Designed miniproteins, single chains, continued (3). Designs and how they scored, part 17

Each design is a single chain, and the fold is of that chain. pLDDT is the mean over its residues in the fold that is shown.

## One batch from the design tools (miniprotein)

Design m8597
Fold by ESMFold2-Fast:
Structure m8597 (fold): chain A 61 residues (1-61)
Amino acid sequence: AAEREAALRRILKLTNELKQVGSDEEVEKAVREAADHVRQGNYDEAIKILEEALKKAKEKK
């Protein structure tokens, strides 16, 4: 329960930060892919996707 809530809060923060950094097609794709993993209960994969996308976005901007 607590781990799931912590993961969902991290996903929300990462998604918001990504949207602030850019609205590129790559960002939208990462957000969509992460959302699909959340629906399947794969929170760790969703977090990895968002963190990788955020790292790439920050390296370009």
Scores: mean pLDDT 77

Design m8598
Fold by ESMFold2-Fast:
Structure m8598 (fold): chain A 72 residues (1-72)
Amino acid sequence: LIEEAEKLEKEAEELKDTDPKKAADLYTRAALYYYRAGDYEKALEAATKAVELDPSNKLAQGLKELAEAALE
């Protein structure tokens, strides 16, 4: 889970300038894997990056809210 999330996050970082929408999708997937692994801080960070790149991504928005709730 953590290894899969880190791989997706690295790919997303490389695509930010070329394909921000695909990068947002990859950050969203990374956030989901971090959330499933119980790493809510990294899940929040990845989901926040996804929302910044694609504010219309509802899954990223939802994961950001879930990670925030899990930290409190």
Scores: mean pLDDT 82

Design m8599
Fold by ESMFold2-Fast:
Structure m8599 (fold): chain A 56 residues (1-56)
Amino acid sequence: GSIEDYCAFLRTFHRGTLDGDYGPDVERAVKAYQKLSGLTVDGIAGPETEALLKAC
């Protein structure tokens, strides 16, 4: 998708991951984001994933 779609996706993911439980939808979103970003697909929002969320 476009960079704006990417940012919207990441913002939704960031809120869900930090504010609540790791649901199946959040895990799927994390894995999809990690795959798109070239990160290791482990479904865990680590420091690198958080840094990219803040950069977006």
Scores: mean pLDDT 62

Design m8600
Fold by ESMFold2-Fast:
Structure m8600 (fold): chain A 57 residues (1-57)
Amino acid sequence: MDEKINKANELFRRAARALREGRVEEAEEYAGKGMEALGLDPEVGRKRMRDVARRLA
């Protein structure tokens, strides 16, 4: 049960790192996979990364 949460957390850490390095597409992919691992809508994660990227730009 905690395996999915651990996988999602690792994917979200990778998304945050990619976002800091300016790799927005990779950040969207990792965030989407993290959401999917939790059984949530991957598009919600991707939209969040795009919103953060727009605020940083």
Scores: mean pLDDT 80

Design m8601
Fold by ESMFold2-Fast:
Structure m8601 (fold): chain A 81 residues (1-81)
Amino acid sequence: MSAKTAAEYANRAAQAIGELLRLGEADPQHRAETEAIAREVLAELGQAHASDNDTQGELLKEAAERAEEATRRARAALAAA
């Protein structure tokens, strides 16, 4: 993976975590789940930094996709309430 691609995945994960936490502030019932997902994504980012180059790319991509999916679900749930 290129340094630019890795940075983009990390940035996407960070942006999604920020939005998840904001959505959790708007809905107290979602706060605990949102915080748990944010902590899991942060742990995955930490594991990526400790991993070899091949594993790091996959972990960063997974973390970004997971955080973005959680953000989409949280937004949909809040909109439906």
Scores: mean pLDDT 75

Design m8602
Fold by ESMFold2-Fast:
Structure m8602 (fold): chain A 60 residues (1-60)
Amino acid sequence: LADAEAAVLADPNSAEAWNRLGAAYLASGRPDLAAEAYEEALRLKPDFAVAREGLAAAQA
């Protein structure tokens, strides 16, 4: 989690960093925060299939 948070802090405009943060939150049992991180990844890169799949998993 800390590494994923550091990645977003280093580059908050990176869709990849936000997707990584979403995956870390989901793994930590925080689907609410994971959904927000994945939504930010999709805002930056709307065609980001992995982030879309992650968002669906977080909302299941």
Scores: mean pLDDT 80

Design m8603
Fold by ESMFold2-Fast:
Structure m8603 (fold): chain A 69 residues (1-69)
Amino acid sequence: MSLEELIEKAKPYSERAAEALRRAQEALEAGDYETASRHLLEAYVLLTEVNAPEELLQQVVAEGQKLRS
């Protein structure tokens, strides 16, 4: 799944989480993987607070794992 698709899926649950995912995308485009991983973690926390579906949470984790492998 692309980060763009993930932003769209997150928006109905949390606008703040969608914003964090957009900031992660901008950091990835700049090659700043440390900033991108922090924003992905922020989005994950925000989505857990609103009880978002586990499928969506797994997709955020998968994006974060790509930055560390």
Scores: mean pLDDT 82

Design m8604
Fold by ESMFold2-Fast:
Parts: sequence; structure tokens; C-alpha cells
Structure m8604 (fold): chain A 86 residues (1-86)
Amino acid sequence: MEVVVFVNVTVKPGQAEKAADALEKAARSVPGVKEVRSIVTSDTEVAIVVHADNLEAAQKAVDAIRKAAESTPGVTSVETRIEPAE
């Protein structure tokens, strides 16, 4: 069953584009991830949407994003939600 991961990332001012690029690349590296989109919504906020083949791939994408966030300067919080794709 295909699933979609919604990720909201809060960053320090001026770090949004760097965070978006790093986290998008981390998600794209996961087998079973079909599509990743990142949108800088403000100077301090990034939204990322991940389309995955199944729940296992979605969970691995969340793990990859969280690990990348921990190593990316200026990331202050990461919130994730997994939903079924129609």
C-alpha cells in the first residue's frame, strides 16, 4: 500500500534552503521512495512530502530525514506524519 509522509521542519533564520536540500536528498536515497518534494514555506520553516511504495519505505525515509536533520546545522525541530496514499 502506497503511503505519503508529511514532514514539517523548523530551522534557524536563513537555514531553510540548506535544510530543505539536505533532507530531500536523504529521503531520495531510500529504496522504495518514488517522489520527494521540498518547499521552503518561510525563513524558518520547510515542508517535505515523500511518496513511498509502502509503510516500511516510509519509515526508513523518516529515519533518514531525522538522521540528516541531526547532522544539519540550524534544524530545531522535525515533525512527521504518515498517511495512506489513495
Scores: mean pLDDT 83

Design m8605
Fold by ESMFold2-Fast:
Order: C-alpha cells, then structure tokens, then sequence
Structure m8605 (fold): chain A 85 residues (1-85)
C-alpha cells in the first residue's frame, strides 16, 4: 500500500507538469489531462486510508495543494475539494 501510494503521488506530480505545459498550447488537452488527474487524486485519497495517520495527513495535504495549483491553471474547471476525515 505505501509503495503504491508513493508511486501514485509521483504519477500525480508528472500529470500536473503535463497539464501546465498543455495549458499554454492546447487548453482542451489540458482539461482532458486534468480530468485524468482527478481520478488519480481519488485513488490516492482511497489508498491513504490504509496508511498511518501522519502519512495519510501528509498525502491529503499534498493532494489539496495539487487541487489548488490546477484551479489556478484552469480556473473554469469544476474541481471538488479533497475531504479530510
């Protein structure tokens, strides 16, 4: 679970970089990649539920920062908040 979560967080970081690049040249492709990112965030949030409290909070805080970053790049996109339980 922890290794799977770490791999997924790395994939999320790469996806954000891809969205930033596409937002400058192809906004339609940027939105498509942002929807893919939402799926990755949901999966990371789910996997975090199997980790210790400290690691879970660190992951959820990271995911919230990612969501805010994407909102700045694609302000017209409806992105749900990452819920912390």
Amino acid sequence: MKEEAEKLLKEIEEQVKKIKELAKTDRKAAYEQAYRLMGLIAKAQYLSSFLDEKTKLEILNFLNKVVEEVRKILPDMEIPDVKIF
Scores: mean pLDDT 78

Design m8606
Fold by ESMFold2-Fast:
Structure m8606 (fold): chain A 67 residues (1-67)
Amino acid sequence: SISEKALKVTVENLKSSKSVPFIRHVIELLEEKFPNDALVQRAIGELYEYLEDYESAEEYYKKAEEL
């Protein structure tokens, strides 16, 4: 599992990068490595919200709540 602090730092750094392709690549890696980690699924939701993909964001927030 990833620590909550490490996830927060990762999300902030990704938002600061402003690189949509890089953000999407990291989302894919997080989904592959931690498909059943509630903190990770919530972080993916936050990244999709940053990308203004609100439908995907809602899906991952819901998945995090169900884990």
Scores: mean pLDDT 83

Design m8607
Fold by ESMFold2-Fast:
Structure m8607 (fold): chain A 85 residues (1-85)
Amino acid sequence: SLEEALKKVDEIIEKARAEMDRILATVSDPEEARKRYLEVFRKAAKEIDDIASKLTPEQADIVRGYAAKKMRELAAEFDARLAAR
């Protein structure tokens, strides 16, 4: 269902945030932190696409739009926190 798909997106984003927190706490080199974060982002994007691929086209568009917004917010937070070091 659409509701279950959106819930799964929230769980994927929460997992990505936890990995972001770990990277920022443990990786001192900014370039290495960015590289590891890009891998987290890539994995999250794949998991979201796998969920969206099982939905109707209309539901997939809603899920992808919601996920894109959440991913942009997470990326902005990562950049801000890395810059604050």
Scores: mean pLDDT 88

Design m8608
Fold by ESMFold2-Fast:
Structure m8608 (fold): chain A 73 residues (1-73)
Amino acid sequence: VREELEAEARKRGYEVVASGEFLDPETGERVFLLVARTPDGKLVVLEARARKDADGNWVLTEPVREAPEAPPP
């Protein structure tokens, strides 16, 4: 899952800066976070959520999401 998230960032032309993961206690899903730098120098966060399937493999529960951080006007 982390490798898939890093591949998605690279496909978008982003530079990987940092990564992290945690267990979401409300959903039981593993959440993967990737901090990436866009070509214009802005930071964005890519999020992927996964759970274990019946065979014990981590499978994405939803598409990779991007959350740009911009102050409101």
Scores: mean pLDDT 71

Design m8609
Fold by ESMFold2-Fast:
Structure m8609 (fold): chain A 61 residues (1-61)
Amino acid sequence: AEIDPEALAAELYLALGNVDYKKGDFDGALESYRKALELAKDHPDLRAQAEENIAEVEKKK
């Protein structure tokens, strides 16, 4: 099995953003989701998830 470090890092930042979001830290969530988006540039599914999560947080502000 090949490990893609960028995909793993993107998934980690998505998880961190979800934790911050549940705590009500919308700024922290946005920072984590934006890092996930940068890391997911070659992974369209992860990129789409990061973009959707960013839009979700922006609606809550």
Scores: mean pLDDT 81

Design m8610
Fold by ESMFold2-Fast:
Structure m8610 (fold): chain A 56 residues (1-56)
Amino acid sequence: SADSERLRAGIEEALEKYKDDPEALKTVLRIALKEAEKLGDEETAAEARRLLEELD
């Protein structure tokens, strides 16, 4: 869906923009995870969780 596509694009942009700022990246990923869960986008939610675990 368009919402899932925008959410995935937002995650990709955040990875580029905040590559040297892991705290800002974590904040964006937590927001993206909540939005993915609301949309029922299990793939995007799983990706956000994986990225958050890698940053811990």
Scores: mean pLDDT 83

Design m8611
Fold by ESMFold2-Fast:
Structure m8611 (fold): chain A 60 residues (1-60)
Amino acid sequence: NARAAELAALGELGLEVRQIVDDYKAGKITKEEAVKRIKELLDKHGLPFPADLFAPPEAA
């Protein structure tokens, strides 16, 4: 099933995105570098970039 391959690819992509976000939060890379890396990954998969990825969901 094509769906199983899509889910596997999305899972791997999700892990890569998570690692980049974690590196940014740990101060290992800049926000600009993290955005660039994530955009490259998402662009390869035809997915939109989440603008709020580095922002808390709705400040209290």
Scores: mean pLDDT 67

Design m8612
Fold by ESMFold2-Fast:
Structure m8612 (fold): chain A 81 residues (1-81)
Amino acid sequence: SLLERIEEKLAELPKLTLEEGKAVFSDIFSEVIRETTDPEKRKEILKIASEAYNKIDDAKTVEEFIKVAREAFEKLKEVLS
């Protein structure tokens, strides 16, 4: 499923540089938006993405980035359920 593919990508984040991790995170939101047809869910996904990107810009370590990415993913799971 989409959520299983996203969880697999997130599990790889600790193996990546901060720049690589940000690229993967961007790809995740692009895939979710592409696969979501409900306009209300799309608006919520874009809001989650916007909030997550603001927090990621403040992240100084891979660990801080992973925390933000995981929190964004949990919110995303709620929208997609």
Scores: mean pLDDT 80

Design m8613
Fold by ESMFold2-Fast:
Structure m8613 (fold): chain A 95 residues (1-95)
Amino acid sequence: MEIETDMKSEEAKKFFNAGVLALEAGDYETAIEFYERAIKLDPNFSQAWRNLGEALKKQGKFEEAIKYYQKAIELNPDMEEAKRSLEETKKALEQ
């Protein structure tokens, strides 16, 4: 938001940041919970959808990861990192 920060968007960012810390710590289950909370507050938060996919990929849940990368790309078609993650995850299913 250009003028004023929406409270829900700010709270979503806090949960997203907590999810990033959990993901970096290797606590993928906790990371997923935080990203899901971020998405509940801001369903258009494309980075949270992409990171939810990353956490699922780290758990070997490639089909679910693909679904969430696709959602991130749907919300932000210019998100090259989500497109790359989608392609690599599809290749991991085949190889």
Scores: mean pLDDT 83

Design m8614
Fold by ESMFold2-Fast:
Structure m8614 (fold): chain A 65 residues (1-65)
Amino acid sequence: MEEKKQKALEELQRLAKEVGAKEVEYKDDEFSVWTSLKDVRKYAGFALRAIGIGIEAGGKVRVYE
């Protein structure tokens, strides 16, 4: 995995832990994030932040509930 994508994965994992999201995975040039967040405001903020991190790293991002 490229260094910038590895750093993005680590940042996504830290952010997920801070907001109580469940899982972050990198596979087939895609970051997948499973949130299971029931607070709509936390979910929306986290999803936008996660997408931004992935785009800056040059990867695709999908956020699942």
Scores: mean pLDDT 71

Design m8615
Fold by ESMFold2-Fast:
Formats: structure tokens, C-alpha cells, sequence
Structure m8615 (fold): chain A 64 residues (1-64)
């Protein structure tokens, strides 16, 4: 099992690696990252996930 942060990081890395292998555009890569981040935010409500215009994933953890 992974911590929420580790699971998010791993999922995003795998998505980006596959997108690169498939030759996806930066825009398509961003869409895949957004979907993964959204899914994880649903599993871990305390995690807020944003994706910058540059495709950088920003994760914020809100303390209870």
C-alpha cells in the first residue's frame, strides 16, 4: 500500500510515461493527468489537486 501522496505521484508518472510512449500531445497528457488527479481527490478528500498551465501538478494537503 502507498500513502495518498505516493499513490498520486506514481499514478501521474505512469500516465506521463505511457503518454510519452504513445506520442501524445502536451494537451492530451494534461487531460490524462487531470483525470488521475480527480480520481485520487475523490479517494482522499483532504487532498486538493491542481494542474498548472505548464502541466505541473500541484498537490495541497489541507490539515483537518
Amino acid sequence: HMTPVEELARKIEEVLTQADAEGLSPEERLERMRKVAEELAKKYPGIKVEIDEDGRLIVRIEPP
Scores: mean pLDDT 70

Design m8616
Fold by ESMFold2-Fast:
Structure m8616 (fold): chain A 91 residues (1-91)
Amino acid sequence: LSLQQQMDMGVLMVGVAVALRFLPRAEPSDHPEMAAFLRRLAERAAEIPGVPERVVEALRRAAEAAEAGDREAAARHLQEALDLLSEAIER
């Protein structure tokens, strides 16, 4: 991976970690904002060369779960995305 790709993936990982940290505090009124944030992360992930397609899919599923108020499903998908991004950076 180039330095730029590693940095872009690192920024994406920070975004996912922030979402995971604040997801348990989300009230029903926060669900649209959380879902919008996760959709933006998925869009950025799709544009970064070297990001696995499974990361993009996991972030899209996390956004859908967050919009539906399913915090457990959203957290699972975010954790999958974080693990996959960590693996991609190490290779």
Scores: mean pLDDT 84

Design m8617
Fold by ESMFold2-Fast:
Structure m8617 (fold): chain A 66 residues (1-66)
Amino acid sequence: MVEELYEFTRRVFRELLEAGASPAEAARRARRATMELGRERGVPESDIQDAASRALQDVARELAGE
């Protein structure tokens, strides 16, 4: 489900940032992991991309104090 991909992306992105990855590296790795999971689950490519992008933007805004 798209919501599960969104939550998965948020978790992976935060974990990578906590481990000391740069925001750019963390975003690339989190997006890749979400694409793999979404494809395995048979989710349409556009829905996977939307969920991943939204999750990454939301976490980035939260960390920036938004």
Scores: mean pLDDT 84

Design m8618
Fold by ESMFold2-Fast:
Structure m8618 (fold): chain A 70 residues (1-70)
Amino acid sequence: MSARETAERAAEIWRKSENEGRRFAGEVILKELEAGKSPLEALRKALEAAREAGDEGVAAQLERMIKLLE
C-alpha cells in the first residue's frame, strides 16, 4: 500500500476510537492530507499534537510510522 493509503486508513480508524488522543491525532492527519500535505508532514503534525496532549502511546506509534517513511 502507498504511504498515503496507510496514513488515511490509520486516521479513519483513529478518528472512530474511544480514546480522545487517538481521535484528535486522526483528525490532524486527515486535515493535513486534505490540505495537500504529504503523508510524512501529516504524521509529523499528528505527532506534535499527541506530544502536546501527553499521549505517549499514540506518539510512539506515530514516531515508528515516520521512521519507516524516511
Scores: mean pLDDT 79

Design m8619
Fold by ESMFold2-Fast:
Structure m8619 (fold): chain A 59 residues (1-59)
Amino acid sequence: EKEKLEKAIEILNKGGEEAGRLVAESRQLARLDPEQGKKAYEEAKRVLEESSEKAKAIK
């Protein structure tokens, strides 16, 4: 049970870091193409949601 909690925390931390990197990239892309920046931001949001769901699904 404790190992499952540690794995869930690790998944959330990795997802959070990846999403943060994508948010930074979305800001850079928005200066060149606002539509591309919006897509990158939506991808970051999806990464956070998927990481949360994976953490919850750990049995």
Scores: mean pLDDT 78

Design m8620
Fold by ESMFold2-Fast:
Structure m8620 (fold): chain A 82 residues (1-82)
Amino acid sequence: DIKKIEELLGKGLEEAAKSGVSLEALQEASRYALEGLEYLKKGEIEKAVEYLRKAKEILRAAGASEKALKLIEEAIEEAKKL
């Protein structure tokens, strides 16, 4: 369910913002998350997962909370089931 993945990504980015992640890191992570969602819509699951993992890595490096990272990981696991 792509809509569930989109919701989880949105919640993860919101939690990252609350934990003090910079606007620049949030914008970069959002770009990768949106590209991942585009690949999901095209049925390119492996590429989508790669881009979502890049978004998670950006947030982790920027000091996102464990709660934020878990939400992004849940989105990745849902994407892998497609």
Scores: mean pLDDT 88

Design m8621
Fold by ESMFold2-Fast:
Structure m8621 (fold): chain A 99 residues (1-99)
Amino acid sequence: SELKKEAEELKKKAEEARKEAEKKREEAEKLQKEIEELKKKKEEAEKEDKEKGEKEKEEAEKKISELGEEARKKLEEAGELEAKAAELEAKAKELEAKL
């Protein structure tokens, strides 16, 4: 019965980690959409006056790079949380096998 409680606690922690990972993936998707919008604005700026467009292009490129790094970091954090959840699930399964 103690092993059953420990297995349930590990499963709960795994579910919490998976929910956090899902939130991080959703945040990364939002950042990717912002990147796509900035890429479109950059393409439009390239078609309008060459001299006025250069500053807007540089600002857009910098923001795209920054958002890209944030998206990568969130995906890495999601991967770490998913790995942690898998370890917790494996431990819970080992405890259940002893029941």
Scores: mean pLDDT 84

Design m8622
Fold by ESMFold2-Fast:
Structure m8622 (fold): chain A 57 residues (1-57)
Amino acid sequence: SEEREKIIKEAAEIKEKLLKEGKSYADALKAALEYVLEKTKDPELKEKLKKALEELE
């Protein structure tokens, strides 16, 4: 869906911005995943993102 594509694109932009600012890959990825989790309405994606975030904590 257009909303999903927009959210993923914005999350990727957040990750790239943080990497350019000198953040670690893990910190940049965590911020991107948290952004998708906040914006998405897909319950399956939310569960996958929660598990991915637990691996980074």
Scores: mean pLDDT 80

Design m8623
Fold by ESMFold2-Fast:
Structure m8623 (fold): chain A 68 residues (1-68)
Amino acid sequence: LEEKQKEGAKLREELRAKGATVEEIAEYFRNNILSEEQKKLLEEIAEKLREIGDAIEERLKTGKKLAS
């Protein structure tokens, strides 16, 4: 993962030097660098982290209500 991120950073710089926009570079990475499986895994992790964040926020709200 880290090695692939470093490779991605290098490619990003090269594409930027050739005049590609940030949006074009991002699209290129989605289509050519990240595999379908890696995209799914990242989405799954992001969704789980969001759910955990929401659960923590809800618990904090409940605690604040009890303190009020």
Scores: mean pLDDT 65

Design m8624
Fold by ESMFold2-Fast:
Structure m8624 (fold): chain A 63 residues (1-63)
Amino acid sequence: SLLEELLADLAGQLLAQKLKAELPDAEVTVEKESEDTYVITIKLGDEVKKIRLSRQELLDLVE
């Protein structure tokens, strides 16, 4: 539903803020890859880590 998509987008933003607070020098982005898949990209210096989450996993992380 549209509401679930909006909640997942908000959850992604909250997770990005939390990660940024833990790693202030890191660049954190959350991108929707598909209807059920989100990618969190964390860039710290020359290191890039990507975490792929389903919509449900993303919602579960932020409650």
Scores: mean pLDDT 76

Design m8625
Fold by ESMFold2-Fast:
Structure m8625 (fold): chain A 93 residues (1-93)
Amino acid sequence: ANERAAELAEKAAREAAKGAAAAEGRAALAATGAAIAAIGAAFAARLGLDGAVAARGAAEAARHAAELGEGEAREHAEKAARLAEEAARAAEE
């Protein structure tokens, strides 16, 4: 469960980073924040520390990035949010 949560959070971070690369201005900053939050969630899961809470935070950051983003940036941010939600569920097991 913990290793799976870390893997899903790492995938969320990669998708958020792709969203940031495809975005401009505020959307790029929000997607960068989502990527950092997802990296933190992956570390928390590997260390056995509050992985579910960290992953939910990453999902919320990614949803915010999706609201600000358009086209490809929005699609990557939405995918990051889904992966971070899956990481949170895996961490609760």
Scores: mean pLDDT 86

Design m8626
Fold by ESMFold2-Fast:
Structure m8626 (fold): chain A 56 residues (1-56)
Amino acid sequence: MSMEELIAKVRELMRQLGFSDEQIEAAVAAIEESYRRTGSTSAGLTAVGELEKALA
């Protein structure tokens, strides 16, 4: 999954969980910052996993 798809996934999952756009954008910004620092999508994948656990 590309970085763009990971961001889209995070936004979608957070909306499903009832988070506001403000909270969603904050999470996306954190994931993008991590990607810029590491050059890896691992943080985005981890974020999706954490959101899935919260949803469960």
Scores: mean pLDDT 78

Design m8627
Fold by ESMFold2-Fast:
Structure m8627 (fold): chain A 62 residues (1-62)
Amino acid sequence: SLLEEGRRLAEEGIRLAEEGRLEEGHRVAMKGVILLQEAGDDELAAEMGRRTREVAERVLAE
């Protein structure tokens, strides 16, 4: 389903960003967020988007 795929991609993107692959992680996470929005789960989409930004800010501060 769009919800399952969106969650999977968002989590994968966040993991990539945590590994220092910020560009790849952001791209993958954003695909996931878009799928979550299309599935109608705006709350989860917003949460995954926020987590992606927080990870990027943390990694860039290192």
Scores: mean pLDDT 83

Design m8628
Fold by ESMFold2-Fast:
Structure m8628 (fold): chain A 68 residues (1-68)
Amino acid sequence: SAAIEAALAEVGRLAREAVRAAEAGDLDTAQKLIEEAGRIAEETLGPRLAAMLTALIRRDVEAAVAAR
């Protein structure tokens, strides 16, 4: 559905911004972006998929912090 496609695109955008914030050392912004991505995912995709997506984004953020 268009709503699911739009939600996935927005979650992906927020995930990329969270990684960039982490690369810049702005962990507060990275955390807020992860929380916003989780909220959008929960509203459209449900809590199970939101939890999985949030975990994957957090993993990518942690990898970005470790790689800098």
Scores: mean pLDDT 86

Design m8630
Fold by ESMFold2-Fast:
Structure m8630 (fold): chain A 70 residues (1-70)
Amino acid sequence: SLSDKISEILSSKYNLDEINELLAELVEKIDNAPSIEEQLEIVRETLKELELPEDVIEYVLKELKERLES
């Protein structure tokens, strides 16, 4: 799955504490964002900070947008 692939990429580059801190910050920012567009922007910025390839970032954002708009 995409989640498994992302977890493997993150685990190979970051330790678990760093991943947990980034996820905690992401959740807090999403909870404070009033719109889907702002939530997607927060996700995009977080994934950029994790230095994921641009194609992976765009794929994740497309998947999330579909799920959030459903």
Scores: mean pLDDT 65

Design m8632
Fold by ESMFold2-Fast:
Structure m8632 (fold): chain A 74 residues (1-74)
Amino acid sequence: DRARDLVRAIGDATADEISSLPLSPDQKQALLNQLRARTDRLLAEAPGMSVDEAVEAAVREATELLEQARQLAQ
């Protein structure tokens, strides 16, 4: 289950990065809840994806959330 393993790994790395940013606990929780929902959706869709497609989707969703997090951290 390579696609799911990579989606989970990208999600975990993204959660760690969000947790390291200078955000309020409420802002972190909201972003982590959003990340969890997006990761769960990708995990459900992963059986229909190639490994490359799953990784690209996970990286895109991570990038969008991290951009939101960085804007809030300003």
Scores: mean pLDDT 86

Design m8633
Fold by ESMFold2-Fast:
Structure m8633 (fold): chain A 58 residues (1-58)
Amino acid sequence: GPLPDAATAAEMDALVEAMLGKPSAEKAKLAATAPTATQATAAALRAIGAEIDAELAA
């Protein structure tokens, strides 16, 4: 098959590193940096509300 491009190779390398023994540290980092689902949903709802308000004001 075709060789992966540089971006795909980087993604695969990150997955291999996670499998090889850094799952706990990586999980902790992901939990610390990722916004909560509630926060993401609230931001999306506010954006939709602002768009509707702008359309109604036009």
Scores: mean pLDDT 63

Design m8634
Fold by ESMFold2-Fast:
Structure m8634 (fold): chain A 76 residues (1-76)
Amino acid sequence: MEAERLIEEAERLKREAERLKEENKDNPEVVRLAELAIIQAELAIEYAREGRLEAARLMVEMARIYVEEARRLAEE
């Protein structure tokens, strides 16, 4: 249950980051942050599948931070 919720959240963050990257191809800072978010989200999914829930939570939090920063820069 906990692992499944972390995977769902990470998949959601990955999709949002991929969308931000696609919509902001000409903004290298947004692209970079989106790519970092994708990496963290993929790590979160892998750690959650392995039952490493604390590591997965940290990776989800990092992915969320990168998505929020990318969104903030995209709005400027």
Scores: mean pLDDT 87

